Designed miniproteins, single chains. Designs and how they scored, part 94

Each design is a single chain, and the fold is of that chain. pLDDT is the mean over its residues in the fold that is shown.

## One batch from the design tools (miniprotein)

Design m3281
Fold by ESMFold2-Fast:
Structure m3281 (fold): chain A 97 residues (1-97)
Amino acid sequence: PPPSEEELKKLDEKLKELQASLSEEEIEEIKKKIEEFKKEIEELEKNNTLENLNKATGLDMTIAYDEGFLEGKSSEEIAEKMKEVAEKYKKKQEELE
């Protein structure tokens, strides 16, 4: 179920606090994770099966979240970025018909 407007406001406040509190070490760890996921997506895209596209979708959604988080984006901006990733992979899945 989608979170309420009040829950979304609390999540956004928490997100901003977390973004402001990130250490250089934590930032580098997230960046390393993003690079590892990008490499995994490249490997999955060598064989465009439905299973590989579903896995790549999950990884790319995680990258969108982590990149948005590091960029100091709001929860709404991060959600929009994730929606764009989901739409991209939906089109790729439809092409496999």
Scores: mean pLDDT 80

Design m3282
Fold by ESMFold2-Fast:
Structure m3282 (fold): chain A 82 residues (1-82)
Amino acid sequence: MKIEILDVEVELTEDELVITATLKVNGKVVTVRLVWRKTSETKWVLESVEILEGELSEEEKKAATEVLNDLADQAIVRSLTE
């Protein structure tokens, strides 16, 4: 499966991380929005996955979510360091 990130917007607050990304998945251009919420001092949970534009199969949606989860983890880790 080929996934390319064409554009990404990251919004990080104290208790919420929102990633809105335009992806090319198997030749299809889609826009997705994923929201992670801080549930404790050290725990963030994926709250929602929304397809804003385009269509993905369940397999493609899982793969796109995995790619964006990695990006989210990196953003959260950076926010925890001074």
Scores: mean pLDDT 78

Design m3283
Fold by ESMFold2-Fast:
Structure m3283 (fold): chain A 59 residues (1-59)
Amino acid sequence: GEEANEALENKDTEKAYELGRRYAREGDLYAAEVIAQGLKDLGHEEEAEELLKLIEEKR
């Protein structure tokens, strides 16, 4: 979504991670996965892996 794109553009790792967790908890696993990929592309691999683990736990 727009909020996720803005967080990634501003390199706000904490904001992007928070949005990813919110989407995963709400069942929007696709949106959460997009955020995880964005975090990984920005070099935040640990945060991306934690979010991907949460997504897998919600499947």
Scores: mean pLDDT 75

Design m3284
Fold by ESMFold2-Fast:
Structure m3284 (fold): chain A 67 residues (1-67)
Amino acid sequence: SSQQRAQSARVARDTLSRLLTSRANLYQQRADQGVDPLSDRQQSQDLLSQRSQVDSRLDNLAQQSLS
């Protein structure tokens, strides 16, 4: 059903958002430990930017399913 599809899209978005945030936090911790501060910090920021894009794409897919 369209409602189940919308719910699945929201769960998938939440899951991906959590994974991207977790990975971003890992790279930030590595940067703080001095492993490769510039590269690891940039990687963290890139992952957080990807989170925002994933949210937008999944919202669009859910909206198309309801239409």
Scores: mean pLDDT 76

Design m3285
Fold by ESMFold2-Fast:
Structure m3285 (fold): chain A 98 residues (1-98)
Amino acid sequence: MLEELLEKRGEENKDKPKEEIPKILREFLDELEERWEELSPEERLAVYAGRLYLALVNEDEEEAARIVEEVRRRFGPEELRRFEEYLEEIRRLVAERK
């Protein structure tokens, strides 16, 4: 489900400037948050990863740290391993934008 939504949003926005990506991601995350109770644990983890990306792009280190601690509190060891993989990828994507 999340992969289908990401693919649809990616196709709709593939030709848009890089500076619009944070706005597009925020709108997508807002849609997912409205359906929060319908989301799987994996989809919820992806929402936290997206929020972390936006916090890092905005250079909001306090929000980024808060998100990481919230994930560590709410998710189990397997989900945390996946989140650490997302963290590594997110940091790489943020560095490439700067």
Scores: mean pLDDT 68

Design m3286
Fold by ESMFold2-Fast:
Structure m3286 (fold): chain A 114 residues (1-114)
Amino acid sequence: DEVRRLAEEAAYYAGMALGLAEGAAEVHKTEGAKRLYEGAKKKAEELMKRLRELLAEDPEAVARAEEAFKRGYEEGYKYALENKEWSLDEVAEEVQKKVVEAEELLLEAERLLA
């Protein structure tokens, strides 16, 4: 099912964005890094809420999306810790790219069910 695949990929990128932002907040320990993390957390919560609503009739797809989100989060967090030399602006660009990827995939999944 293409909707299941798109939703799982969207959840993975949403998780990665959160993991990257949280890892960066741990590395940089600045107000800017904290704000980046808070923004990414709010966006990840919004995207996951939309995914659960989209997949309300498919509990297996919801479970797979939740697992993909967790996997993305763990990988993003690790990636931030491995790239401590990155500026906060560089991390913010990567977080934004992952959020855009998640939003585009979710929008495509929503269009297929409309």
Scores: mean pLDDT 89

Design m3287
Fold by ESMFold2-Fast:
Structure m3287 (fold): chain A 90 residues (1-90)
Amino acid sequence: SEKVEELEKLVYETALEVGLRLAAEHGATEEEVREGAEKAAEALRKAVEAGDKEGLKELAKELEEEAKTAEPEAKEKLLEIAKKIREIIE
């Protein structure tokens, strides 16, 4: 599905951007951030393919909670990901 591929890409790009921002403050390497972003995107894809609606609902909720303390641009992207997850499972 085009929607799933776009969501996976958005998750990767957002996790990478947020992770690189936080790495500067918490001492993680860019390589560790990139690996984390890739794993996050892969985990999302696997959850969608498995039909794990409950796991996806929890993920959307966690992203919405993270958005509360995120930088404005990151907040917008996290909320967009959560919204797209909810659209896929409904």
Scores: mean pLDDT 77

Design m3288
Fold by ESMFold2-Fast:
Structure m3288 (fold): chain A 74 residues (1-74)
Amino acid sequence: SKEKIAEATKKVLDLMMEEAERAAKNKDLKKVEEILEELKRLLKAAESDPSMPQEVVELLREAVKKVEELLKKL
């Protein structure tokens, strides 16, 4: 269901955000950039899929913004 896809997406994004925050604390610029690139690839794929729930696209968009903010503060 759309709800299950959104819930699964949120769990994956929460883990990716924890990894990005850990990398940022370690001042690992390269790792934060790699996570951001992966999130942007996932967002592009989700936006290109007409069957993708809007909530999933929004979750990915928010994750991209949060990691971009982490990168700017490094």
Scores: mean pLDDT 86

Design m3289
Fold by ESMFold2-Fast:
Structure m3289 (fold): chain A 70 residues (1-70)
Amino acid sequence: MIHVGVIAQDKETNKRIKLPEDLRKKFEEEAIKEQKERKKKTYVLVKDEMVVDEEGKEILATITTIVVEK
């Protein structure tokens, strides 16, 4: 069973950002794909990306996606 979690933080303030559901799912799918290609039970993908939050604000965010296969 695969468990996936996404954490988005404002790179300047380190405050958590709430991502739109579509964008969150995109990051989850990207990390799951990389985890499968690398055949790892645990995989962490970290990337800095410009994102639009749920309120429509454009923010440079550090996105951390954690994939765990049990």
Scores: mean pLDDT 79

Design m3290
Fold by ESMFold2-Fast:
Structure m3290 (fold): chain A 68 residues (1-68)
Amino acid sequence: SVDDLIRQAQEHGLLGDAAFKAGDYATAAAHYDRAADLYDQAASLGREEENRFASEVFRQKAKEAAAA
């Protein structure tokens, strides 16, 4: 369901944040990219505008982590 995908995306977002705070930027980038992928999947099933926006946010966070 859309809600299940959003929940999984949120879990990966939190894991990414924890890794970033720990200085594990490669792990943070991977989790943020996974969150973005899950939000893209959610957008294809519903709540398109909200989920697309969330996907873009996490793609940007992944790029920032990869550059750190």
Scores: mean pLDDT 90

Design m3291
Fold by ESMFold2-Fast:
Structure m3291 (fold): chain A 81 residues (1-81)
Amino acid sequence: DPEARLAEMRKKLDALVEKGLITPEDAELVLLALRALLGDEEARRRLLELNPDINETVLRAMVRGAETNYENLDTLKPLTA
């Protein structure tokens, strides 16, 4: 379900922005990158208009990075004992 996946990604990105790990603009880029990787032509066009220097390898890395940072959100900050 692409819509549910995009909504969940949006929620994760919002948390990362709140924690100061990424900017709101970075969050928008990651969301558009995920849409483009899922085959959304409009999202790909919008993404290129926003950041024309970004290539597909970078888009994949951004999506992976956001997922990983969110999964580690609690472990990045608290105890690390």
Scores: mean pLDDT 73

Design m3292
Fold by ESMFold2-Fast:
Structure m3292 (fold): chain A 108 residues (1-108)
Amino acid sequence: MELKEKAIELIKENERLTEEQKEEFIKALESGELDPGAVIAEIAMANALAGKNLELALEAARLLLEAGRLEEAGAIAAAFVLAGREDLLDPELREALRLLLEKEKALE
């Protein structure tokens, strides 16, 4: 899984992060202190909720699905639904969201 390289790319391209935050996150990713999959999900969710960089958010969700990160991919899909952009979700992303919701119900 090449998630670290993608996380660094998304951090550098993210217009909502300060230069200081970008430097901190990249250092944490390089040291292994920060999970690249979680970073990718947080950036993609923020973009989806803001209705910005939606193509990058979809690409991040698909990459997480390919890496077996179903919970993170489902969380990004949930952000798209909350933003009213469910129509942009691939069938696989909709299934990841359904699995995430079923997991939440199972914990009840």
Scores: mean pLDDT 79

Design m3293
Fold by ESMFold2-Fast:
Structure m3293 (fold): chain A 96 residues (1-96)
Amino acid sequence: SSAAVDPELVALLKEAAAAIEAGKEEEAEAAIEKAISLLPKEYQELVEELLKEAESVEEKLMVVLLVATEYVAGITDKEEIKKKFYEAKEKLEKEK
């Protein structure tokens, strides 16, 4: 894969993470939505599918981080991305 990392995408993902840590859920969701809009259409569609299973703003950020990472790596295997999402979700639930 030759996909370059978009500095704006990275900045928005960091902003979303900082907003979550600060308890600013609305700001986190806005940053997440902007980050999604910077992804190619095929990856946006995958994010939309996975967001249906996200129960928290932390899980929404996790979805976008996973899909953005796979986009940068040039991976379009939806099943691999879904597997990583469920593994990360289980890990987050165990930390509570």
Scores: mean pLDDT 76

Design m3294
Fold by ESMFold2-Fast:
Structure m3294 (fold): chain A 68 residues (1-68)
Amino acid sequence: KSKEHIEKAEKAIKEGDVEGALKHAREAHALGDVSGGLEMMGKAYEKMGDLKSAKSLYKAARRVREKR
């Protein structure tokens, strides 16, 4: 389930496992949680110091959530 992958991505981010966070974020995205997956990818890139990619991913996640 996508929620499980979001939870695993958050745990990986807290542990400093950027690679694991990206893996789980991509799985959540693939399972249909596009906004959650993009947000977790953004947090992973922010942990890497790639603030430009992080901002782009957060913007994409917000746009997906705005679709009603």
Scores: mean pLDDT 79

Design m3295
Fold by ESMFold2-Fast:
Structure m3295 (fold): chain A 81 residues (1-81)
Amino acid sequence: DKKEFDEIRKLIDQVPDSDSHKIKLDFVPSFLQGNKGVLKVLLDRIYNNDYSGTTTSYLKDYGKEKTLKDIRDEVQKVLDS
């Protein structure tokens, strides 16, 4: 659903750059943690069903619905901090 992706993108955009480092997701490699740009790229790839390449291949096992929920929950947690 496009609406769900748009809502998550809007939440990510509301996180100040200074707080970006607080965003931590278990399915994201450690060297990419705390990066708003990485999250937006992941959302765009999930939206387009693009799981090609090593960077997103792990999402096949983790699951699309769980990934979207975890991104939303983590970003909301940072905003509520």
Scores: mean pLDDT 72

Design m3296
Fold by ESMFold2-Fast:
Structure m3296 (fold): chain A 63 residues (1-63)
Amino acid sequence: SMPALFLVAVKEIEEGNIEKALPALLEAVRADPSLKPAAIEAIEKQPPSEKKKEALEKLRAIE
């Protein structure tokens, strides 16, 4: 329900700053679960890394 926060987090992810963006991204998805598919897609577009794996696991755990 905070579109501006979600967009800022997605931009941070696209710049390679997954760790920095992750707390805001998780809070945005918890507040609005309809954002979950878009959040997962943004992370999946990034190169493979341990931070990417952690972010995907945390996002997929939100129900």
Scores: mean pLDDT 80

Design m3297
Fold by ESMFold2-Fast:
Structure m3297 (fold): chain A 102 residues (1-102)
Amino acid sequence: SRSDILRAIALALQAIGLEFDAETSEDHKKVAEEAIKLAEEVKELAEEVDLPEEVKEKILKIVEEGLEKAKELMKEGKYKEAALVAAKAALEAAMLILTNLP
């Protein structure tokens, strides 16, 4: 639907912004927390939207692996790396949702 397309676009734009913030911000921990939250929102959208099963599985794998890695990096205090991993996973997943919506 149009609302699903607009939501996917909004999440993709937010992910691009967080990748930029990860490179330029001094508060890497805050950016990482926001990027992880965004990746979780992308996962929720992927589970809610009508997508081919194979595409949905691919999207969920990308976001779940990204979230797992980002959370591990957070535990290690590697906040900039956590932010970049989560933001990139969120962007890739959101773009796959956007390009595969009917």
Scores: mean pLDDT 88

Design m3298
Fold by ESMFold2-Fast:
Structure m3298 (fold): chain A 63 residues (1-63)
Amino acid sequence: MEEVENAVVRAIAVAGEAARRSVEELRKAADLATQAAKNGSPEVSAVAREAAARLREAADRKE
């Protein structure tokens, strides 16, 4: 039951993170987009870099 309870807790945490859209989530998303830009195809890289820049700008505006 430990594994099932841990999976449920993680699912709730992920759903909560998606719903909150805090500055922390924006910065985390920007970092993930930056990693995708480094490891993706050229077209994916361009879109991911633009997304990362916009996410960082949104986070910076709040702080």
Scores: mean pLDDT 65

Design m3299
Fold by ESMFold2-Fast:
Structure m3299 (fold): chain A 94 residues (1-94)
Amino acid sequence: MTTLEEVEEMLEKVKEHARSIFSPEDYERFERYVERVLEIYREALETGDFEAGLRRLDELAAEFAAEEKNRALLSYILSVIEEVKEVLRENAAS
């Protein structure tokens, strides 16, 4: 099972890369999006309800797609959501 610490490390690397490519204002939004993704992942680990976690990530992706006007930032956060969904599927299968 992929640990919370491994996902936190992955998301910290994602945030470091985002700081290098986005403006400070865009990065602040991106960081908030990443934190919301991490909160859903923590909840899924705490409850063991990985299917609920996957549904919440799909809902979050739809919310971001409706709200975020920066297409590059949106593409990147949606990619992060897909990677976290893959981790949840692997944890559910383990």
Scores: mean pLDDT 83

Design m3300
Fold by ESMFold2-Fast:
Structure m3300 (fold): chain A 84 residues (1-84)
Amino acid sequence: SEEAEKRFTEEIKRLEPIFEEVTKLAHEVYENGYVYPEETPEELKELFDLLKKLNEEKTLLSEEELLKYTEKLLKILREIEEKK
């Protein structure tokens, strides 16, 4: 329904700045040979590892694993947004 689509779009918009922030930091970690800054929260480290796995291994993951990782990613993003 249009209502479900609107709710999904609003949720994505709300999480988008957090997603961009963590992807920027993930790219920096990648360029630095996967060294995390000492002040990096544990949730962000977990998110970076998950993003790397999804990007590098998405074609090797089963549908169940892909869904599980996507749900975990969304949960972590929501937790980060709630702390702001």
Scores: mean pLDDT 65

Design m3301
Fold by ESMFold2-Fast:
Structure m3301 (fold): chain A 96 residues (1-96)
Amino acid sequence: MEEQRKQEAENARKGVAEAAKDAIQSLKDYREGKASKTELANKLVAAQLIAAAAYFLDPKYKPVLEKVSEGGRAADAGNYDEAIKKFEEARKLAEK
């Protein structure tokens, strides 16, 4: 890989892991009444966009994007425990 693409891929990996952690925290905060629905939605959208960017840089991030998408769907359905589990799986995949 070219140095620029390697750096972009590494930054994308770190970004996805951090976005997943932010999404998990926002889901927990929302369930505890500490965050608004808008704050939660913004963090979930950010995680999806960052995961999609990582996938376009390196196809190995497709499973991460799939878990982020599953987490977002679970949150939309009000299944916050399932959403947290899916984002935790995405974080673990991104940190690999």
Scores: mean pLDDT 81

Design m3302
Fold by ESMFold2-Fast:
Structure m3302 (fold): chain A 78 residues (1-78)
Amino acid sequence: MIDEEEINEIRKQLSEILNKPLEEFLKLTLDELREILAEIGNELNEKLDEKAKKELLEMLEKGATLSEILKFINEYLK
């Protein structure tokens, strides 16, 4: 179960990554948010270099949350 704070952080990070209003994500369910992540997954993977992919893997191995992963990607894409 993902808590409300985590879901809100996911929505905020997706708003920034996709350059869309936060309000578009506030009405979406967690499953709909997961579908969006799957759709952009290939694009995000293409934009990340080998070093960023290694850091992402290390974050996943340490049990990073989805919002922490998205925050890393968003900061890296800036």
Scores: mean pLDDT 73

Design m3303
Fold by ESMFold2-Fast:
Structure m3303 (fold): chain A 67 residues (1-67)
Amino acid sequence: SAVAKVAAAEVKEELESLGVPEEVIQKIVDLILEGRFDEAAELVRKVLTEKGHPELAERIAAGLRAV
């Protein structure tokens, strides 16, 4: 899906800018590309909340659940 590819690229850039490890980013990207948006949203929420970005975590997770 073109929408899934765009969502994966945007999330990847944001997580890279925040210093999320590449193996975690790849897991999230794979979930998005597989259409598993709820699982991707949960993993994003967990990772970004643990890094001290709970507001950003909820925003990105909500965006993924809205696809």
Scores: mean pLDDT 84

Design m3304
Fold by ESMFold2-Fast:
Structure m3304 (fold): chain A 60 residues (1-60)
Amino acid sequence: AAEKARKAALEAGATEEAAERAGRASQDGNGSLAGSYVAYGNPEGAVEGGKRAGEAARQA
């Protein structure tokens, strides 16, 4: 799950750091972070996680 989330996030244009966060979120439990992080090994969920990580980085 984590590797698939990282790969999809990178393909969506996220940075390596953001991709790692998406992977960790999918493995550590989406409910503890954000309801939109749905990356249990599926590409769509991983891409959404990556987009949110990228948006958070832009806000910082």
Scores: mean pLDDT 54

Design m3305
Fold by ESMFold2-Fast:
Structure m3305 (fold): chain A 93 residues (1-93)
Amino acid sequence: SKEVLDKFYKETQAVEEKAREEIPALLERRLGRPVTVHSIFGVGDLALVFADIDGQPVLASVDAEVKIENGKVTAKLKEEVRVTTLDGRPVRP
């Protein structure tokens, strides 16, 4: 339905905006290493990240909590981050 699609896009935008603000610091905090972020994409309540860690290209995913109050959509990133190499191997702290 149009209502479901509109909600999805609003959630996506809120998550993406929050991710642009917080992802570099979140990744550095979780991995204990400098991170260079190349791209951030919101998809509903999920943020997808393309980045480099110590010259290694990685993909990261971060779940978000989305809240709707008085018609305003806001997002909060979860502290847990999943990070893999481009060939799907986990990247650890």
Scores: mean pLDDT 83

Design m3306
Fold by ESMFold2-Fast:
Structure m3306 (fold): chain A 80 residues (1-80)
Amino acid sequence: SMDEQLMQKLALKVLELADKYNIPVTKQAAIAIFITGEMIDMVYNGVPLEEAIKRVVEFVKEINEEMGKEFEKIAKELLE
């Protein structure tokens, strides 16, 4: 679906952003696992794309606040 494609695009962008912020590989893996869980919730439990993105943004902010804020701006631009 288009929502799955958008989430995959956001997953790639947040991992590129994690490299920019020098996030350790173990935390990058945690982000990838978290996004996978949110994609499963979208497909199997009917979670809306916007809610899944909000949860990913909140998770990223807990790892690095500035990175999370930059990712939130990127996500908003892609949803417009």
Scores: mean pLDDT 85

Design m3307
Fold by ESMFold2-Fast:
Structure m3307 (fold): chain A 79 residues (1-79)
Amino acid sequence: MSKEEAELMARAVRLVANYLYQQGDLNEEAYQTALKAADSLREGKVDEAIKYLEEAAKLATPRGAQALKVLIDEVKKRK
């Protein structure tokens, strides 16, 4: 993943996490964990970001978990 791709993915994670949080699909802990994933992407820590997204998905509603799994797949494809 390039630095530019990492920045775009970090923005996508933040936007999706904020949307899901506003919809009640992420609790506060899941939302904060997803934000940590975005920060890890910006730092080039792609494997750490994937782990944080997987952790956030475990704490999410089924709908929130599905949305986060789409992001995980996109991050994995660009790794």
Scores: mean pLDDT 86

Design m3308
Fold by ESMFold2-Fast:
Structure m3308 (fold): chain A 76 residues (1-76)
Amino acid sequence: MEEVEKAAKEILEEVKRLLAAGADPQTVLDYAKGKFDLLKKHAEATSTDPEELARAKEIIDKTYKEVEELVRKAAS
């Protein structure tokens, strides 16, 4: 759980840094999607507890929505 939360936060901070550096918003979104997809696959491969997996997915989905909002604002 802590690993997933930490990884999701690191992806969010990387997105903020890339956007602040003037990176293309669509490229940043594609990068973040790839990172979150890998994180979901990692959680699915390592979790034996359905409740733990559900919590991991909730954290990932919540953080991804924050990334989408940041990218949308940067693209506008």
Scores: mean pLDDT 82

Design m3309
Fold by ESMFold2-Fast:
Structure m3309 (fold): chain A 117 residues (1-117)
Amino acid sequence: SMEEIADRAAELVRELYEKIKDEVTPEQKARLDEIFARYEASTDPLEKAYLVANAALEVARVIMKTKKARENPELRRIAYRVYQKALELSQTTDPEKIKALLEEIVRDLERMLELLK
């Protein structure tokens, strides 16, 4: 379901955040905290999908600027791909396309987490 995919994406974004929290500015942390607060308050699976995609976009932007991404072209490429897919998701209202993009984002977030070990 859309909600199950969004919940998986949220779990992965939280795990990625923990690995990069020392690279995150106070302003970026405040934005991510607000997104997750809205996610927890939402009962709409589509709103949750938009919110978690926005969180994935923010985390991907931080990762692209890290030393690890500078030294690992695969990590940088995958982070940029998450950024692009999250932007595309924000521009569509088609639930099937949103679900497909979010499934792709989940796969890319899982790979980013592996590369940040």
Scores: mean pLDDT 90

Design m3310
Fold by ESMFold2-Fast:
Structure m3310 (fold): chain A 75 residues (1-75)
Amino acid sequence: ASSEELEAAVREAVADVPGVVDVRALVFSPTSARVGVHVAADASEADIAAARARALETARKLGFTHVEVEVRRVD
């Protein structure tokens, strides 16, 4: 999967998670990627945990075995 495909898949997977404002992905190899999920400044720890879990599961479904998932609050 390409960076664009991973970004689109993760964005869809987290669409129902409250407070998600942006998703970015970067694919390094067929099995290695980085996913960044930005959440609202007031997002709860539960929202952050849900976003991380959804992003990781989505990346694994696309064949990524080595994935960095970062969830950050933004202003």
Scores: mean pLDDT 84

Design m3311
Fold by ESMFold2-Fast:
Structure m3311 (fold): chain A 81 residues (1-81)
Amino acid sequence: MREEIFEIARKAIEAALASSDPSHRETILGAAARELSELSGVPEAEARRLLTEAVDAVAAGEMSVEEAAEWLVRQLEELRE
């Protein structure tokens, strides 16, 4: 589960950052948020919020994609506890 959550987050963050189309980016983040919600038990809206924060942090140069994905995994675990 943790490894699956990490890979979903990492791929979604990379794909969102690579996308120049806002509609395509929304589709990527929406699909990832749903998968993360199903795996973690966290509400989809909360998973989407965390994905957006992770993407923004990488775009700002504050985190690498891998660091942002690991941060997101930890946030989902804390919200489940």
Scores: mean pLDDT 82

Design m3312
Fold by ESMFold2-Fast:
Structure m3312 (fold): chain A 59 residues (1-59)
Amino acid sequence: DTVDTLRRGAVDADRTSRRLEDEARRLGGDPERSRTLLDKSDYYRTFSDTMTRAADDLS
């Protein structure tokens, strides 16, 4: 089911985004690495939002 696939993808992306944010905060001694992780977190948050909107539109 496409809707179920999109909702699962959104949840997985959101969890990845939050994990990357937590990892970035732990790496306060490495600003370059921390910034890269925050950029990736932002990407996954946008992806999660996109999947959620698509699932809602198909529901």
Scores: mean pLDDT 83

Design m3313
Fold by ESMFold2-Fast:
Structure m3313 (fold): chain A 73 residues (1-73)
Amino acid sequence: STVDQFRQLAVKAVLAAQQGDTDTALQYLDQARQLARDNPTAVQHLDQARQAVQQGDTESAIQHVAQAVGEVM
């Protein structure tokens, strides 16, 4: 399902961010954003997660991804 695909991408993005793999984390967040495109609140949280990843704020990135998952699931 689209929800299962979103969850898998969210988990992969968080794992990449925790490992310091910024490029991979951003790639998975962009894919998750495309799946959630019809949910503006989830998209806003993913955009905030993307900004946090770019700034090296892993804790904030994880929090924003969790908020996006809550909006989709």
Scores: mean pLDDT 87

Design m3314
Fold by ESMFold2-Fast:
Structure m3314 (fold): chain A 61 residues (1-61)
Amino acid sequence: MTDEEVLDFLERTLDELIAAGRKEAAENLIKMLEHMAKTADPETQARIQELIDRARERLAA
């Protein structure tokens, strides 16, 4: 699996967890994404940050 395929899978999983109301699991996945962003290249880091920001907005609503 490429890094892009991994991120696509994580994005889909995060969206499903939020839609199902599994807030704890979604928060844990966000923490994992934050960790991945620390060692990622700028393009990948920007994509991860967009995923985190969108997920946090949805969890706050």
Scores: mean pLDDT 80

Design m3315
Fold by ESMFold2-Fast:
Structure m3315 (fold): chain A 92 residues (1-92)
Amino acid sequence: DPNLAPERVRKRAELEQRFYEAVLAGNLDEARKIAEEMAKELNIPFDERYFERVAADPALAERNLQLARIRITKPIDEYANEKKKLEAEEKA
């Protein structure tokens, strides 16, 4: 499924993380810029109504930030930990 390609999923999650971090920091100009870049990179229309809603609802922004971090951090962290374990077991 092209929409579930690992690189596309990762890029989307990274942009979503930065978007919500900007919203929570009160940097709405930067958040809008990130949302427009996300729309361009992922070929998704910019949703002005959703942007207004998330900017007015910090709890929504915080929950979605945590979801984006899980999509980025957990698979990468699990992979990194497994790689370190394998390297520790390998003897040259």
Scores: mean pLDDT 70

